# Designed miniproteins, single chains, continued (4): the designs that were tried, part 7

Each design is a single chain, and the fold is of that chain. pLDDT is the mean over its residues in the fold that is shown.

## One batch from the design tools (miniprotein)

Design m12211
Fold by ESMFold2-Fast:
Structure m12211 (fold): chain A 96 residues (1-96)
Amino acid sequence: MKEELVKRWLDDAGVEVSVLKSDDNKYTVLSEVERKMLERLKEKIEKIAKEKVGKPPEEVWKNLRDLPEEVREELAKLLKEEQEEMEKELRERKAK
């Protein structure tokens, strides 16, 4: 699955992928929200890869180990930010 490829890519880059889980009692979100989150993460990762590494996104996905440690850390921060945003949206949807 395309979603599994993104999750695997982030894991291989040393970035925690738990934020992409849609099914947890505390963090249950609609699949639509998860898909939008993955789309935003993909765009942000592609932008960082292009701006920081100077390579097209497709090339970066094939050579994750060639990414500088600073870029990997930046990806980890993005996942953390998206996790916090997802948690906030989940809480807003749970009207008590």
Scores: mean pLDDT 57

Design m12212
Fold by ESMFold2-Fast:
Structure m12212 (fold): chain A 79 residues (1-79)
Amino acid sequence: MDEILAIHDAALEAVGQDPEARKRVLEELGRAAAAKTVEERKEYVEKAIDTLKEADPSLTEEQAEELKEYARKEVEEEA
């Protein structure tokens, strides 16, 4: 859960000038928090990171992939 909050805070800073991207990231993080299975949580967190990368071109593909791997591991540890 702390990891989802950290991604949420980062998303609010990174997509500050794109309200539609910010809304999509927050919706995806909300779905991750409400997900009943570890697999669904991973899917929604990955979608949130993909949306964040789309809104912030300074975030590299490698950085986005590292963030996804970190999030997957944390979701599995909380299961």
Scores: mean pLDDT 68

Design m12213
Fold by ESMFold2-Fast:
Structure m12213 (fold): chain A 76 residues (1-76)
Amino acid sequence: SQLADIQAQIAALQAEIKKLGLTEQIAKLMRQGYSIVDALRKVAETVDQPAADILKKRAALIEEEHKLINEKMLNS
């Protein structure tokens, strides 16, 4: 399904983010009150390619995941 495909992509990109050592920077922003999407985008502004694109892609996929989940809940 589209949701399953998005979830698989989010998981793959999270593994790459962990490999890049960016997990703690993202977690720190989230502890400050940033959403996961905003935290990912903010860290993306501070890093070089390809890490910046990986963070931005994960943020966009999380937004699409939230949209699909919300649409499913409203149509239930």
Scores: mean pLDDT 84

Design m12214
Fold by ESMFold2-Fast:
Structure m12214 (fold): chain A 95 residues (1-95)
Amino acid sequence: SAAEEIVEELRKLGEKKKDPFYYDLADYVKKKVEEGKSLVDALRDAEEKYEEYLSKTDPRVRLVYESQGAETMDVEALWERLYFASLIAVAKSLE
């Protein structure tokens, strides 16, 4: 259930960003948990894939998929890191 809630949160992020990568990331977490990996470990693997994706993607490409008026400019990289840290913290709290 905790895995399902976090997978759904990642899917909602994909809807907001309008980028299929986030849906692939949600499916990746779901698949790894189904294969017997812990939710925390699956999220850490997903975090690595996300950071790799961001390093290869022009920040302007990411911004094109965000809603107008989104406050994700100055601290976007910090926000992305805090997002995954919060997901991992929630997963740990559900043990």
Scores: mean pLDDT 68

Design m12215
Fold by ESMFold2-Fast:
Structure m12215 (fold): chain A 87 residues (1-87)
Amino acid sequence: MEKVEELVKAMKELVEILKDPSTPADKRMEAIERVAELINKADPETIKEALKKFRELYPEEFKEVVDAIRPFLSPEKQKLIDEILEE
């Protein structure tokens, strides 16, 4: 699977977990940390493409995912996401 597709899939799975109030806190945290880890390890172009693709496919869910993962991102990746959101 392409890195872009892997990140988009992980973000979609996180949305489904966040929408389910019965999900245990530890499982919710695992899903958030998984998406954050993928972003922290990815290059800027991969992150940009994945976020644009996710926003186009899931515009309603996009803000919720970004808000959930933001505290778990490195300062460098937080800044990168802010720059992508301005485009």
Scores: mean pLDDT 79

Design m12216
Fold by ESMFold2-Fast:
Structure m12216 (fold): chain A 59 residues (1-59)
Amino acid sequence: ENIRKGLEVAEEAGFATPRLEEARKADPETRQKLIDEEIKTIENMRDGGLAGARALAAA
């Protein structure tokens, strides 16, 4: 869909992976696919991991 929107979601989640760095250098087609995959992963972490990570977020 919108590459910019995808990057915005990734940034908001505070995700900084080498894959996102590679996406910036890749061709537009590959970049869009990589971003889409990262968004899905981040959303799964936020939704599924938030309840579990809350218990693990102990200092």
Scores: mean pLDDT 59

Design m12217
Fold by ESMFold2-Fast:
Order: sequence, then structure tokens, then C-alpha cells
Structure m12217 (fold): chain A 74 residues (1-74)
Amino acid sequence: ADRAKRLAEALETAVRGHRAGTLSEEELARLAGLSDEDFEALLALMEPIAEEARKANLSMEEVVERALAALREA
């Protein structure tokens, strides 16, 4: 539960940075604060969703929204 919340917060930070075109120093610190395991888990969650987006010709924003929904359900 707590891990899923941390991953969801990290993903939301990455989405905000992507939409803004820049990451603030605070946002970068939050992402850098993830353990190697949490960062690897985030990438593992995004990779299959990104593959689905590529096949369905979806935007990166839609991929991230789906990843956030999956993390919230976990």
C-alpha cells in the first residue's frame, strides 16, 4: 500500500514535469529520492503500458494516466 502510493506520487511528478516541459529542482529531488527498487518497479509498470500505447497509437500522456490508474488500484 505505502509503496504503491510512493510510486503513484513519483509517476504524477514525472507527468507534471513532462507536461510542463521541465522538471523543477524539487521534482527532480522527489524522483531521485526513489529507491532503485521503486524506480525499477515504476519502469516495469510503464513499459508494458507504453507498448500498448505504441500499438494503439496513443499519446504518452494517455499511457501515464493508465499507469496512474493501475497504481491507484494496487
Scores: mean pLDDT 63

Design m12218
Fold by ESMFold2-Fast:
Structure m12218 (fold): chain A 87 residues (1-87)
Amino acid sequence: LVEEAEKAVEQAIKAAKDGNFEEASKYLRRAVDYAREAVNKGDLEGAERIAQLLEKAADELSGINPMLAREARGAAKEVRELIEKAK
């Protein structure tokens, strides 16, 4: 799940650099879905790793598209909220 989320985040950044912002948004949501699955399976460490990947992606996306950067930060926040609710 972490490896799949990392690939999704990499694809989101690549799509954003290519100007495909709709595709980038879809990959960011896919990373959140992998984090949700990790939480549901009790892999809170994996979900935490995915939140960190989304936070790093937000920093990279801030130089490309500020709206996608905000979306990535929101995604990271959603993952952290899922982790807190699972404790």
Scores: mean pLDDT 85

Design m12219
Fold by ESMFold2-Fast:
Structure m12219 (fold): chain A 83 residues (1-83)
Amino acid sequence: VKELIDKLKKLGQEYVEKAREISPEAAERAKQLFDLAVAQAENASKYGKEAEKIIKSIYEGFQAEMDRLLAEAEERKRKELLE
């Protein structure tokens, strides 16, 4: 459980850094999603045997949300360049 939360924290930091390279707004949104995911995972850690399954779902959902956020941020930046 702790190892999975540690992986989530490392992944989240990497996503926030990638978002920062796109825009400050993307970095802020990524940080918000990261903080929420960590809070949810730490809260889920109290659920004993089910904690690992719940945290794994949070990890996978967080990764998918971040990939979407980065793609949408890059698309917004691309559209701004067409103005």
Scores: mean pLDDT 80

Design m12220
Fold by ESMFold2-Fast:
Structure m12220 (fold): chain A 65 residues (1-65)
Amino acid sequence: SASDAEIQRLKARLDELKAMPNPDPEEIARLHEEARQKARDALTNGDWSTAAGYASLAREARELL
């Protein structure tokens, strides 16, 4: 699905940020907030699998902050 493709793209970008010596904290914060909002939206719509994907991304991004 489109959400699955987006989750994979964001996951790939987050992995790139993790590999950088000095990743941009503003980019990490934006990714965290985007993933958090999309996880909440997916939960509101009853899409638990999509919500779990975004929630995992939000958690990993927050751990980098």
Scores: mean pLDDT 86

Design m12221
Fold by ESMFold2-Fast:
Formats: sequence, C-alpha cells, structure tokens
Structure m12221 (fold): chain A 87 residues (1-87)
Amino acid sequence: SRLEELEKELEELVSELKDKPLTEEQAERMIKLLEEIAKIELEKTKDPSLQQKIKNGMQAAIDTIEELKNNKMSINEYLAEREALAE
C-alpha cells in the first residue's frame, strides 16, 4: 500500500506538470519519489540481477528528469517528440 501511495503521488505530480516546463524544485520532488519507490522494491528483492535492473531503471528515470529540467521541457513536449521520432 505504501508503494501504491508513492506511485499514485508520482502519477498525480506528472499529470499536474505534464504541460509545464519542469523546474528544479519539481525535478527534485520527482527524483525523491522515484528513490523511495526504488528503495521499497529493492528491500523486497534478494535477487542480485533484479536489484541491478531496479537500480538501472531508477537511474534512467532520474537521467530523463534531469534532461527535462536542464532543457526547460515539459513531460508532454518530451513524450510528443519521442513518439514522433519513433513513429
């Protein structure tokens, strides 16, 4: 339930910020939520391979958030550009 609450908070934050350029404070808040989610998942997992996958996923998400912040991009702007490039 704590994991579900953190995931919901992250989803709500993403939804609120979807059309706005990401600020440093907002990026830091998203990163903190991702780190807490990853900590819970890591505590549940004793498989080293799965632990590494969780760590890699967290780092990739953090890197994306930092990119959005540094380029003053909204989440929707980033996703739209990525989808246009993929399709």
Scores: mean pLDDT 78

Design m12222
Fold by ESMFold2-Fast:
Structure m12222 (fold): chain A 82 residues (1-82)
Amino acid sequence: MDEKIMQEVLELLAETARRVAAALAAGDAEAARAALEEGLRELKRLLEENKDKMSEETKKRMEQAIAELEAARAAVDALTAE
């Protein structure tokens, strides 16, 4: 179970990173923000749905990934501030 959850998390993080990088390269901070918000929403959903089925190690890694995406969102927010 944990391996499948971790694979889904890694794929979600990879997709989110690709979308954010592409948006930032295009100068589109709104698209970067949207990609981060979508990634955060899906990651938090996976954590909530599977928290009783995952190991503490997997849960900790997901919590760290959420914190990293939230930090990235804050950085994008700073770039979009007038």
Scores: mean pLDDT 80

Design m12223
Fold by ESMFold2-Fast:
Structure m12223 (fold): chain A 75 residues (1-75)
Amino acid sequence: GHHHSEELGRKALEAAGKTGELSQEELARGLSKATGWSFSTALAMVRAGLRAAGLGPVVRAEQVPLVLESAGKAA
């Protein structure tokens, strides 16, 4: 659940090299690196999470765990 989303979010942010805000594409790139998923799969997951969380295409670092948790619930 939430704890896994926090850990995965931290790994994705570290891989993306971002500490503030990032685009959906930047988050997807970091997630792809952190998980080994294709960029297309990571981007689809990020977009699903953003829609489920009610967020726009620009994500603040602190919102990343919510995006990933929301994606998991929407899938």
Scores: mean pLDDT 78

Design m12224
Fold by ESMFold2-Fast:
Structure m12224 (fold): chain A 87 residues (1-87)
Amino acid sequence: MEEIELLDVAVQLTSDINEALKPTDPDTQKKAREAYNKGLSQGDVEKALENIKKVLEENLPKDEADKVYEKIKQAVKEGQARFEKAA
């Protein structure tokens, strides 16, 4: 039952990340999502964020990459806080 609440938190976080990525092109969005999922599979939120930042910096101008990254970082931080409360 708590697993359903954790799933809702994960779905909301994924949605927030997708919203932050909307200003970027579809290829960059795909690469960023793959980098995020790869980092999460290693159980490390910081590594997931580093992977996203690298993809954004490789595919976007630095200013735009930093702006998108800050939105993603905020979404991840909020999602992590909600995950802690649901768990």
Scores: mean pLDDT 71

Design m12225
Fold by ESMFold2-Fast:
Structure m12225 (fold): chain A 90 residues (1-90)
Amino acid sequence: PAMPVLTESGPSSVKEGGSLTLTTTASRPVSGTLSLYDQNGNLRGSTPVSGTSATITLTNLTKSDTGTYTGVLHTADGSSSGQGVNVTVT
């Protein structure tokens, strides 16, 4: 079976010291783990998923946290990645 299509959403900008909530939505119900990576490939957060969506929240952001964030879903059928979301910390 094909892996689900992932859609990622969040704000395009956040203020320094603030928080960023990224939502990942799957095209069908899934069971697995969602991992959030920054543009340098660093793991920033992880959460279990059961259903069609999951959120990961990053707090205490600095200007160095500016970049593209990508969710990767890991299931028994394999892994799929979203297209990423660009975030600027001002």
Scores: mean pLDDT 82

Design m12226
Fold by ESMFold2-Fast:
Structure m12226 (fold): chain A 75 residues (1-75)
Amino acid sequence: VEELEKKVEEAIEKIKNAKNLEELEKYGRQASEYADKLAEKLKEQGKEEEARKFLEEVNQRMKEAAWIATSRLEA
C-alpha cells in the first residue's frame, strides 16, 4: 500500500514537470493506474470509504498538476 501511494505521488510530480504533451499523457496514465491499484488494495482490506476518498483526492491533484503543466507548455 505504501509503495503504491509513493508511486502515485511520484507520477503526480512528473505530471507537473512534464516537458511535453506526450509526457503529460504518459504520467497521467501512470498516476491513474497506481491510484486504481491502491484503491483495489484498500477495498480488499475493507476500507471502501478510504478508497473512495483517496481516488477523489488523487483526481483533484492530477487536474491541478495537469493545469500547471499545460500552462507552462503553452507559455
Scores: mean pLDDT 80

Design m12227
Fold by ESMFold2-Fast:
Structure m12227 (fold): chain A 70 residues (1-70)
Amino acid sequence: SVADKIKALDAQYNKEMDKKNKEILEEIKKLQSDPSLSPLQVMKKTFLLMADAIGALMDQRIAKLKAIKD
């Protein structure tokens, strides 16, 4: 059923969100350890990194929803 497909999609999305959150934290740590960056530059790059990651997750979810058109 459509409800079963949506439930499975939500479970998969939550797993992907957890993985992406872990990846974001590791990249933030790399930014914080970069001696060439000022604190303001670290903040700006961290914000852009999070924005890009959210965009990628949204695109993936939209693609999966389009696959479930019935």
Scores: mean pLDDT 76

Design m12228
Fold by ESMFold2-Fast:
Structure m12228 (fold): chain A 77 residues (1-77)
Amino acid sequence: MEEEIRRLREAVERAVRDFREVLADPSVSLEEKEEALRRFEGEAAKLKEWAPPELHGFIDEAVAEARKAFEEELKRL
């Protein structure tokens, strides 16, 4: 269980980093950035279905962070 929890946390952290890289990439269109956010939200929802309750808050915070980063990107455009 501990090893699985650690892997899930690492996966979520990587997903947030990957999403931020997409937002920072000038070759990625706004439409593609929106699609990346929708995909991130969908995968997070699926992960919560399988993840232990103790990780639900962590996953929710990751989704909130992704949404905030996207909103900041919109203000920059």
Scores: mean pLDDT 81

Design m12229
Fold by ESMFold2-Fast:
Structure m12229 (fold): chain A 68 residues (1-68)
Amino acid sequence: SSIEEMAKKFAELQKKYGPLAVYEEDLGELEPLKETYKKLGYELKLEVLPSREEAEEKNREREEKIKE
């Protein structure tokens, strides 16, 4: 299933490159995804940041490491 494949890929990237950064106001939108991943046996780790710009910057750095 696509959700299971996404959860597996996300867990692999998380293990290698660290957690996804998220703006704290966006946490509520990610709660269903976090719960879905948990039911599939994967822990969705999120680095909560106080500003949208800081979260986007952190994720940009993470994406650059992934593209390496």
Scores: mean pLDDT 79

Design m12230
Fold by ESMFold2-Fast:
Structure m12230 (fold): chain A 84 residues (1-84)
Amino acid sequence: MAELEARLEEIRAQLAAQQAAIDAGVLSPETRELLVERAVLEAELLVAQGVSREEVLERLREAAETDSNPVTRELLEEALKKLE
């Protein structure tokens, strides 16, 4: 568990350093991969905290379908593919 949390903190720090570019919509392939990995690790952390994997996947599917930002929907869809 602590290993997942440590990796998630590392990814969040890397993304925070790139936040201005992310906000500007300028996403490198590396930044996109980090955003997807963050979503995957956050989902795995929820499962490890006692949320069912099925419930976590349903939450991600709803977010991928309903989010108003098409970039966020694309990233959530990629995270779902990695978790399914």
Scores: mean pLDDT 77

Design m12231
Fold by ESMFold2-Fast:
Structure m12231 (fold): chain A 69 residues (1-69)
Amino acid sequence: LSEREKAARAQLISLGDVDGDGTLSRAELTAVLNWMIDSGMQTTAVFRLVDRDGDGRISDAEIDAFLAS
């Protein structure tokens, strides 16, 4: 992973990791992504980080792969 991708991952964990264990669940990651979209934030970099196959959609498998990385 690039340094930018690592930084984006760390930011997602920081925003969604309510219990402070350094791990995001699927539900927490989905909640953070929805919050970013609702807030009008640019999600392109985060979308590219999670959407590894580049199809413009985020599947449960891609979320699981992101969490496993």
Scores: mean pLDDT 64

Design m12232
Fold by ESMFold2-Fast:
Structure m12232 (fold): chain A 81 residues (1-81)
Amino acid sequence: MVPSDQQIQQQLNIITQSMSDALIDQATRLGDDDSVDQVRQAMNDDPVTRYQIVSDIMSGYPLDVQQDIMRRAVQIYNQRQ
């Protein structure tokens, strides 16, 4: 059976929250306060909008930094399971 909209929303929320936390951690280490503030402002948005904002911010970083954020996001995601 196709997953329910609620199941899709729950999974997207966990993924987006893990990515947001990883991005905040890395941006804080880099002194990128503007990106930290933008992600924090997006915390009250729906998961799809929040995912788009986080993805846009991540695309502004060099590939090595993006990979570090993604590795951290996976670690945070696994800790929440």
Scores: mean pLDDT 77

Design m12233
Fold by ESMFold2-Fast:
Formats: structure tokens, sequence, C-alpha cells
Structure m12233 (fold): chain A 60 residues (1-60)
């Protein structure tokens, strides 16, 4: 199943898991939405914005 923020994993650990999952499922916009959330939680606003744009592109 899709990795998600479950309250026990760190934001960095979640981002790594989501990136691995995105490699297997590159066309799923939900993965990129979760990546954006994980990077925002980690304080990496620049990467979070990049993943937000990717999710929006795929949601079209």
Amino acid sequence: PLPEFDGVRSAEELAAALEAYAKEHPDNPEIYRQLSLAYRAAGDVEKAEEWTRKAEELAA
C-alpha cells in the first residue's frame, strides 16, 4: 500500500519511502501529494513545491 504519514515515522523516513514507491508507481499523483507533505514537514519547502507541481501535472 501507499506509504503515508502515520505519526510514528519521521518526515525524512517517510519521504524516502514515498520516493521509493514513486519509482515503482510514477503516474500516481497521490504519491507526489504525500511527498510534498513529507518535505514540508521536514522543512524543505523547495522540494515540497516541486512535488506539488508534479502531483498537479499528473492529476490533469
Scores: mean pLDDT 74

Design m12234
Fold by ESMFold2-Fast:
Parts: sequence; structure tokens; C-alpha cells
Structure m12234 (fold): chain A 69 residues (1-69)
Amino acid sequence: MREEQAEERARQMVESLLKAGYIKEEHREELFERIREAYLEAGGGEGSERAGQEALRTMKEQGSEPAPA
């Protein structure tokens, strides 16, 4: 099933990034959803590349967090 496949792949990628310390748990759900959607939209073949791009984008946005007042 497409959704189960997308979720499984997204879960594996997010877990790898969390273990490596590239993202915080707060960003886990956001990254998971972005990667899952990338796989669903691309239909698998391009999904891995798009998922990788979404992971990089999420890490960039995490690092660009505005300073607290």
C-alpha cells in the first residue's frame, strides 16, 4: 500500500537522522510528514531524492531558528 510504504521509508530516514543527531525530537514529526508526502507525491522513484531534499530543508530551517527575545 502506498501510504504504508511512504510511512515506512519516512520512518527509517527520520530514525537515522535522529540517531546521528542531525535533528531534534521536536522536528521529528515535521520531517516525517514532509518525507512521507514527498514519497506519496513522487510515486516512489523520485521519492527518495525528494525525501532527501526535504530532510536537508528541515535541517536548514532548524538551524535558521530566530534568536529568542
Scores: mean pLDDT 68

Design m12235
Fold by ESMFold2-Fast:
Structure m12235 (fold): chain A 85 residues (1-85)
Amino acid sequence: KADLVQQAKQHLADAVAAMPEEHRPRLASLAGEAIHHLEQGDYDKALEYIERAKRLVEEADMSPEDRERALRHLELAKKHVKEAK
């Protein structure tokens, strides 16, 4: 379980790094909330913040390539959180 949580945290960080500079702080805030809840063992709340992060990326004005990369990392984070439950 600990390795899956660490992988989820890494993918959340990678999703933030994939964002254009102007959108990065907002995604970092949502990713930080997801990480906080993962550390508390509240996986359901972490998943809620990951879904909110995905919505932010889907609605953001950014290149299709950056969007695909960010969404891929968020989906991998979501998968690892679900596997850790």
Scores: mean pLDDT 86

Design m12236
Fold by ESMFold2-Fast:
Structure m12236 (fold): chain A 90 residues (1-90)
Amino acid sequence: ELSEEELKLLEEVAKELEKKKLTLVRSEQLKFIWEALKSGSASEEEIVEEELKKIIETYKKQGVELDEEEIEKIREELREAVEIVKKKLA
């Protein structure tokens, strides 16, 4: 579970994403990205692809099929989220 300090830093990440109009990455994805980067056990691209897979599977379970353009847009927003989290962890 994330500490109060880590949750505050994630709120700052969410505010940076909102300023950039990046609305597809949710707080659940941000928490996972934070934990994965903090652990250092996965590359940035591995983190992006794993979260993207989870998002795609969630939409499939809801009966929604994402097209390639929608998938790429989510991937780009996940990459931006990883970069912002990485800066907060440094």
Scores: mean pLDDT 78

Design m12237
Fold by ESMFold2-Fast:
Structure m12237 (fold): chain A 120 residues (1-120)
Amino acid sequence: MSLYEKAEELAKKAVESEDVEEALKLLRETIELLKEAYPEIQEGLEKFEEALEKIEKAVKSKDLDEAVKLLQEARDLFLEGYDLILEKVPEEERERLEKIMKLMGEAMQKIMEKTLEKLE
């Protein structure tokens, strides 16, 4: 299995996961595989890692206002990383990476929604 195919599988499992901790672990593993597959997009992937750190802090927070702020910062970092990746990715890999990034974004959004629900 290629590093790309494995990254897509892990991202899809992150979307399907009902456990926030499992989804976060799968997203981190997806980022590590993408770093190995595409060294040229490492700067954008580092923004995704920063976004995950903000989400992990929000998940552990017991303060709704703090969690909302952390999740907004995570969203901004994800969008910055997304733009950086698309600027530097080779044209032939663009469709593949966009598919994986969309899955990662869906998983992050699902984690954010579950995090806010727990604090309501």
Scores: mean pLDDT 84

Design m12238
Fold by ESMFold2-Fast:
Structure m12238 (fold): chain A 75 residues (1-75)
Amino acid sequence: MTPDEVTNKLMSNLKELQKLAEEAGGKDVLAYIDFNGNLVLSGTSPDPQGVVDTVLEWAREKFGEKARVRNRLRP
């Protein structure tokens, strides 16, 4: 896979993820992938754990069972 293909796929996945987190009740959600391949979520939600659980399930489907989500969401 070329670097451009990886970047485009990553950008597309981050947009899908932000939409999913917003649909799950997230507000001002920022999503990024850290140096170790962990998906990091920040922002606010009335149910931070529900947003994380939804995103983790999605991330495991897209990136495999080694996917990790770090929760930085606040109520």
Scores: mean pLDDT 70

Design m12239
Fold by ESMFold2-Fast:
Structure m12239 (fold): chain A 80 residues (1-80)
Amino acid sequence: SPVEQAKELLRKALEAVRKGDREKAIEYLQSAIDVAEQAPDDERARKLGLAASQALTALENGDYDAAVKILERALEELEK
């Protein structure tokens, strides 16, 4: 499903951020946004896409701690 695809991409992005792999993190976040845009009527997918966009902005500003926090929170909210 788009939700499961976006969740997997956010998990991969989070791992990449934690490893300091900015380029891979950005790629995974952009892919998550694309998946969410292809499922505009899916509220959970849209929320994951929003989190991906916010994390991408944090990385572009050099704020890796904010990116980690955004991704962890998004993944926690959708696994409950």
Scores: mean pLDDT 84

Design m12240
Fold by ESMFold2-Fast:
Structure m12240 (fold): chain A 91 residues (1-91)
Amino acid sequence: KEKLIEEAKKKYPERVKAIEERNQQMKDAIDNKDYETLLSILEERLKQAEEFKKKAKEWGFVYLYNEAQKTIDELKKQIEEAKKRIEEVKS
């Protein structure tokens, strides 16, 4: 009810902060050409997105499930790009 909505809103700032900190860590890895660290961060994010997709399915929220799938697809593309750059550096 009203209190549950208020609690959900209260938890948003902390989750947003965690996302922003992770985005900064990824930018730092790219700037330093540390593609192995970038790959590790992306793989951890992929694991989290897949867990969220499972929860969204359990909750029956089809739109959240679809958004989680889009995030998973984007992370997989970024992982492939990071792997390619690691291969280029090793060559």
Scores: mean pLDDT 75

Design m12241
Fold by ESMFold2-Fast:
Structure m12241 (fold): chain A 69 residues (1-69)
Amino acid sequence: RREELERRLDEVAKKFAEAVNNKDISGLEEVKQEFRRLAEEARALGDQSLVDRANRLIETAEKAIETLK
């Protein structure tokens, strides 16, 4: 449940780091969509800490996309 969400969030964060290193805008947009999905799942579980972390990662991904444009 919570452990599964945490593990998935870490996996997507690793994908994000790889997309940044590869300057892959399409990959970054995909990762942003995955973070949004994870934030929704965390919200359904009532885990505000995970929601906040996911939202922070979405913001960082948006900034990275803007910088690479």
Scores: mean pLDDT 81

Design m12242
Fold by ESMFold2-Fast:
Structure m12242 (fold): chain A 104 residues (1-104)
Amino acid sequence: KELSQETLDQIVDDKLADLDVPEEMRELVREFVRNYILSLYYFYVANDYKKAKEYLEKSEELFKKLEELDPELAERVKERFLTPEEQKLRETLKKEIEEELKKE
């Protein structure tokens, strides 16, 4: 089961519309948001826990790269997408994905 790339691109663009991202960093930030949205989609909608884990791990790798290249932009992205509530949700997601993968 696949999420339409056009739909995904629209969601990503909507999420980034209010964020002032330098042109050189736009693709990295777009890829981070895309992978984060895909992890949520595969976990909550598609129930594909392997893909949910893969996209979540990729979003974490991309965020670490963003922190290395532009720490101030990373803080703005964190405020937008990784609030304390979102961080708790992500930790819960990681645990639930791991538990579901252990079942089957």
Scores: mean pLDDT 74

Design m12243
Fold by ESMFold2-Fast:
Structure m12243 (fold): chain A 87 residues (1-87)
Amino acid sequence: SPSLAALRKEILASDDPNRTIAELVFKYTKGESKKAKQHMIMNLIKYASPLADLTLWGDTNYSQLKAKYPEEVEAVEKYYEELEKKA
């Protein structure tokens, strides 16, 4: 599995970081539970996205992340759904 630093570099180099997050989650969580997929989405948004350097997260869970940054979470979820439909 790639390191978080490698994933962060790929996401931050992207013209569409939310799409890249969805593609990485799709690639690395095939066959995993919905909770495992959400956990990876949360960790990549919190620690490997443009928000990682702008926000102190503390104990923020997935529901709290979606409430605070609905546009980012919904964009990743929508791109992920598009990838599932094309598979």
Scores: mean pLDDT 83

Design m12244
Fold by ESMFold2-Fast:
Structure m12244 (fold): chain A 69 residues (1-69)
Amino acid sequence: SEVEEYVQRLSNAQTKEEVNQSAIRLMQSRIDSLDPEERARFSQKVAEAVQKVLRGEADAESILQLLNE
């Protein structure tokens, strides 16, 4: 449910940018491969990054950076 909420927020932030769609796909794939402890940590970081992007304090690229590492 939390992962699905993050995916929806990324989609809503993206009205015409394909970058967010790629981030959504990478996030889903990566979370599915993580153990439960790492999933919790990663989900929290993604949520915080999404909130910053929605507030205009960061770019969508910052979310992609999280997904790459």
Scores: mean pLDDT 62

Design m12245
Fold by ESMFold2-Fast:
Structure m12245 (fold): chain A 103 residues (1-103)
Amino acid sequence: DIVLSEETKELLRLFYELLKELGLVPAFEKIAGMPLTEENSAEELADFLAAFLGSIAANPSPESRAVLEALARAFGVPVADLLSKDALEVLLAALQRELERRR
């Protein structure tokens, strides 16, 4: 479980916006098995991200690999880092860098 600070909540909202910009929302919903909308709270987005990463770790598919490769390219991180035990920390750090670029 992730302790959600206000900063982490901002990063999770940015993650949703990036998924929308990349056209990955439908693929992400399918892999995580739950709907992803603007109505989702930051806590729900954290649960969504955990479900997605957990699904990939448990049973990686070509589709989930393609989504990870798209995210890795967008964030400038190695795909292997997003498949590691530290995947969540790597993704949050990449989101923090993206937030700074947008400021």
Scores: mean pLDDT 73

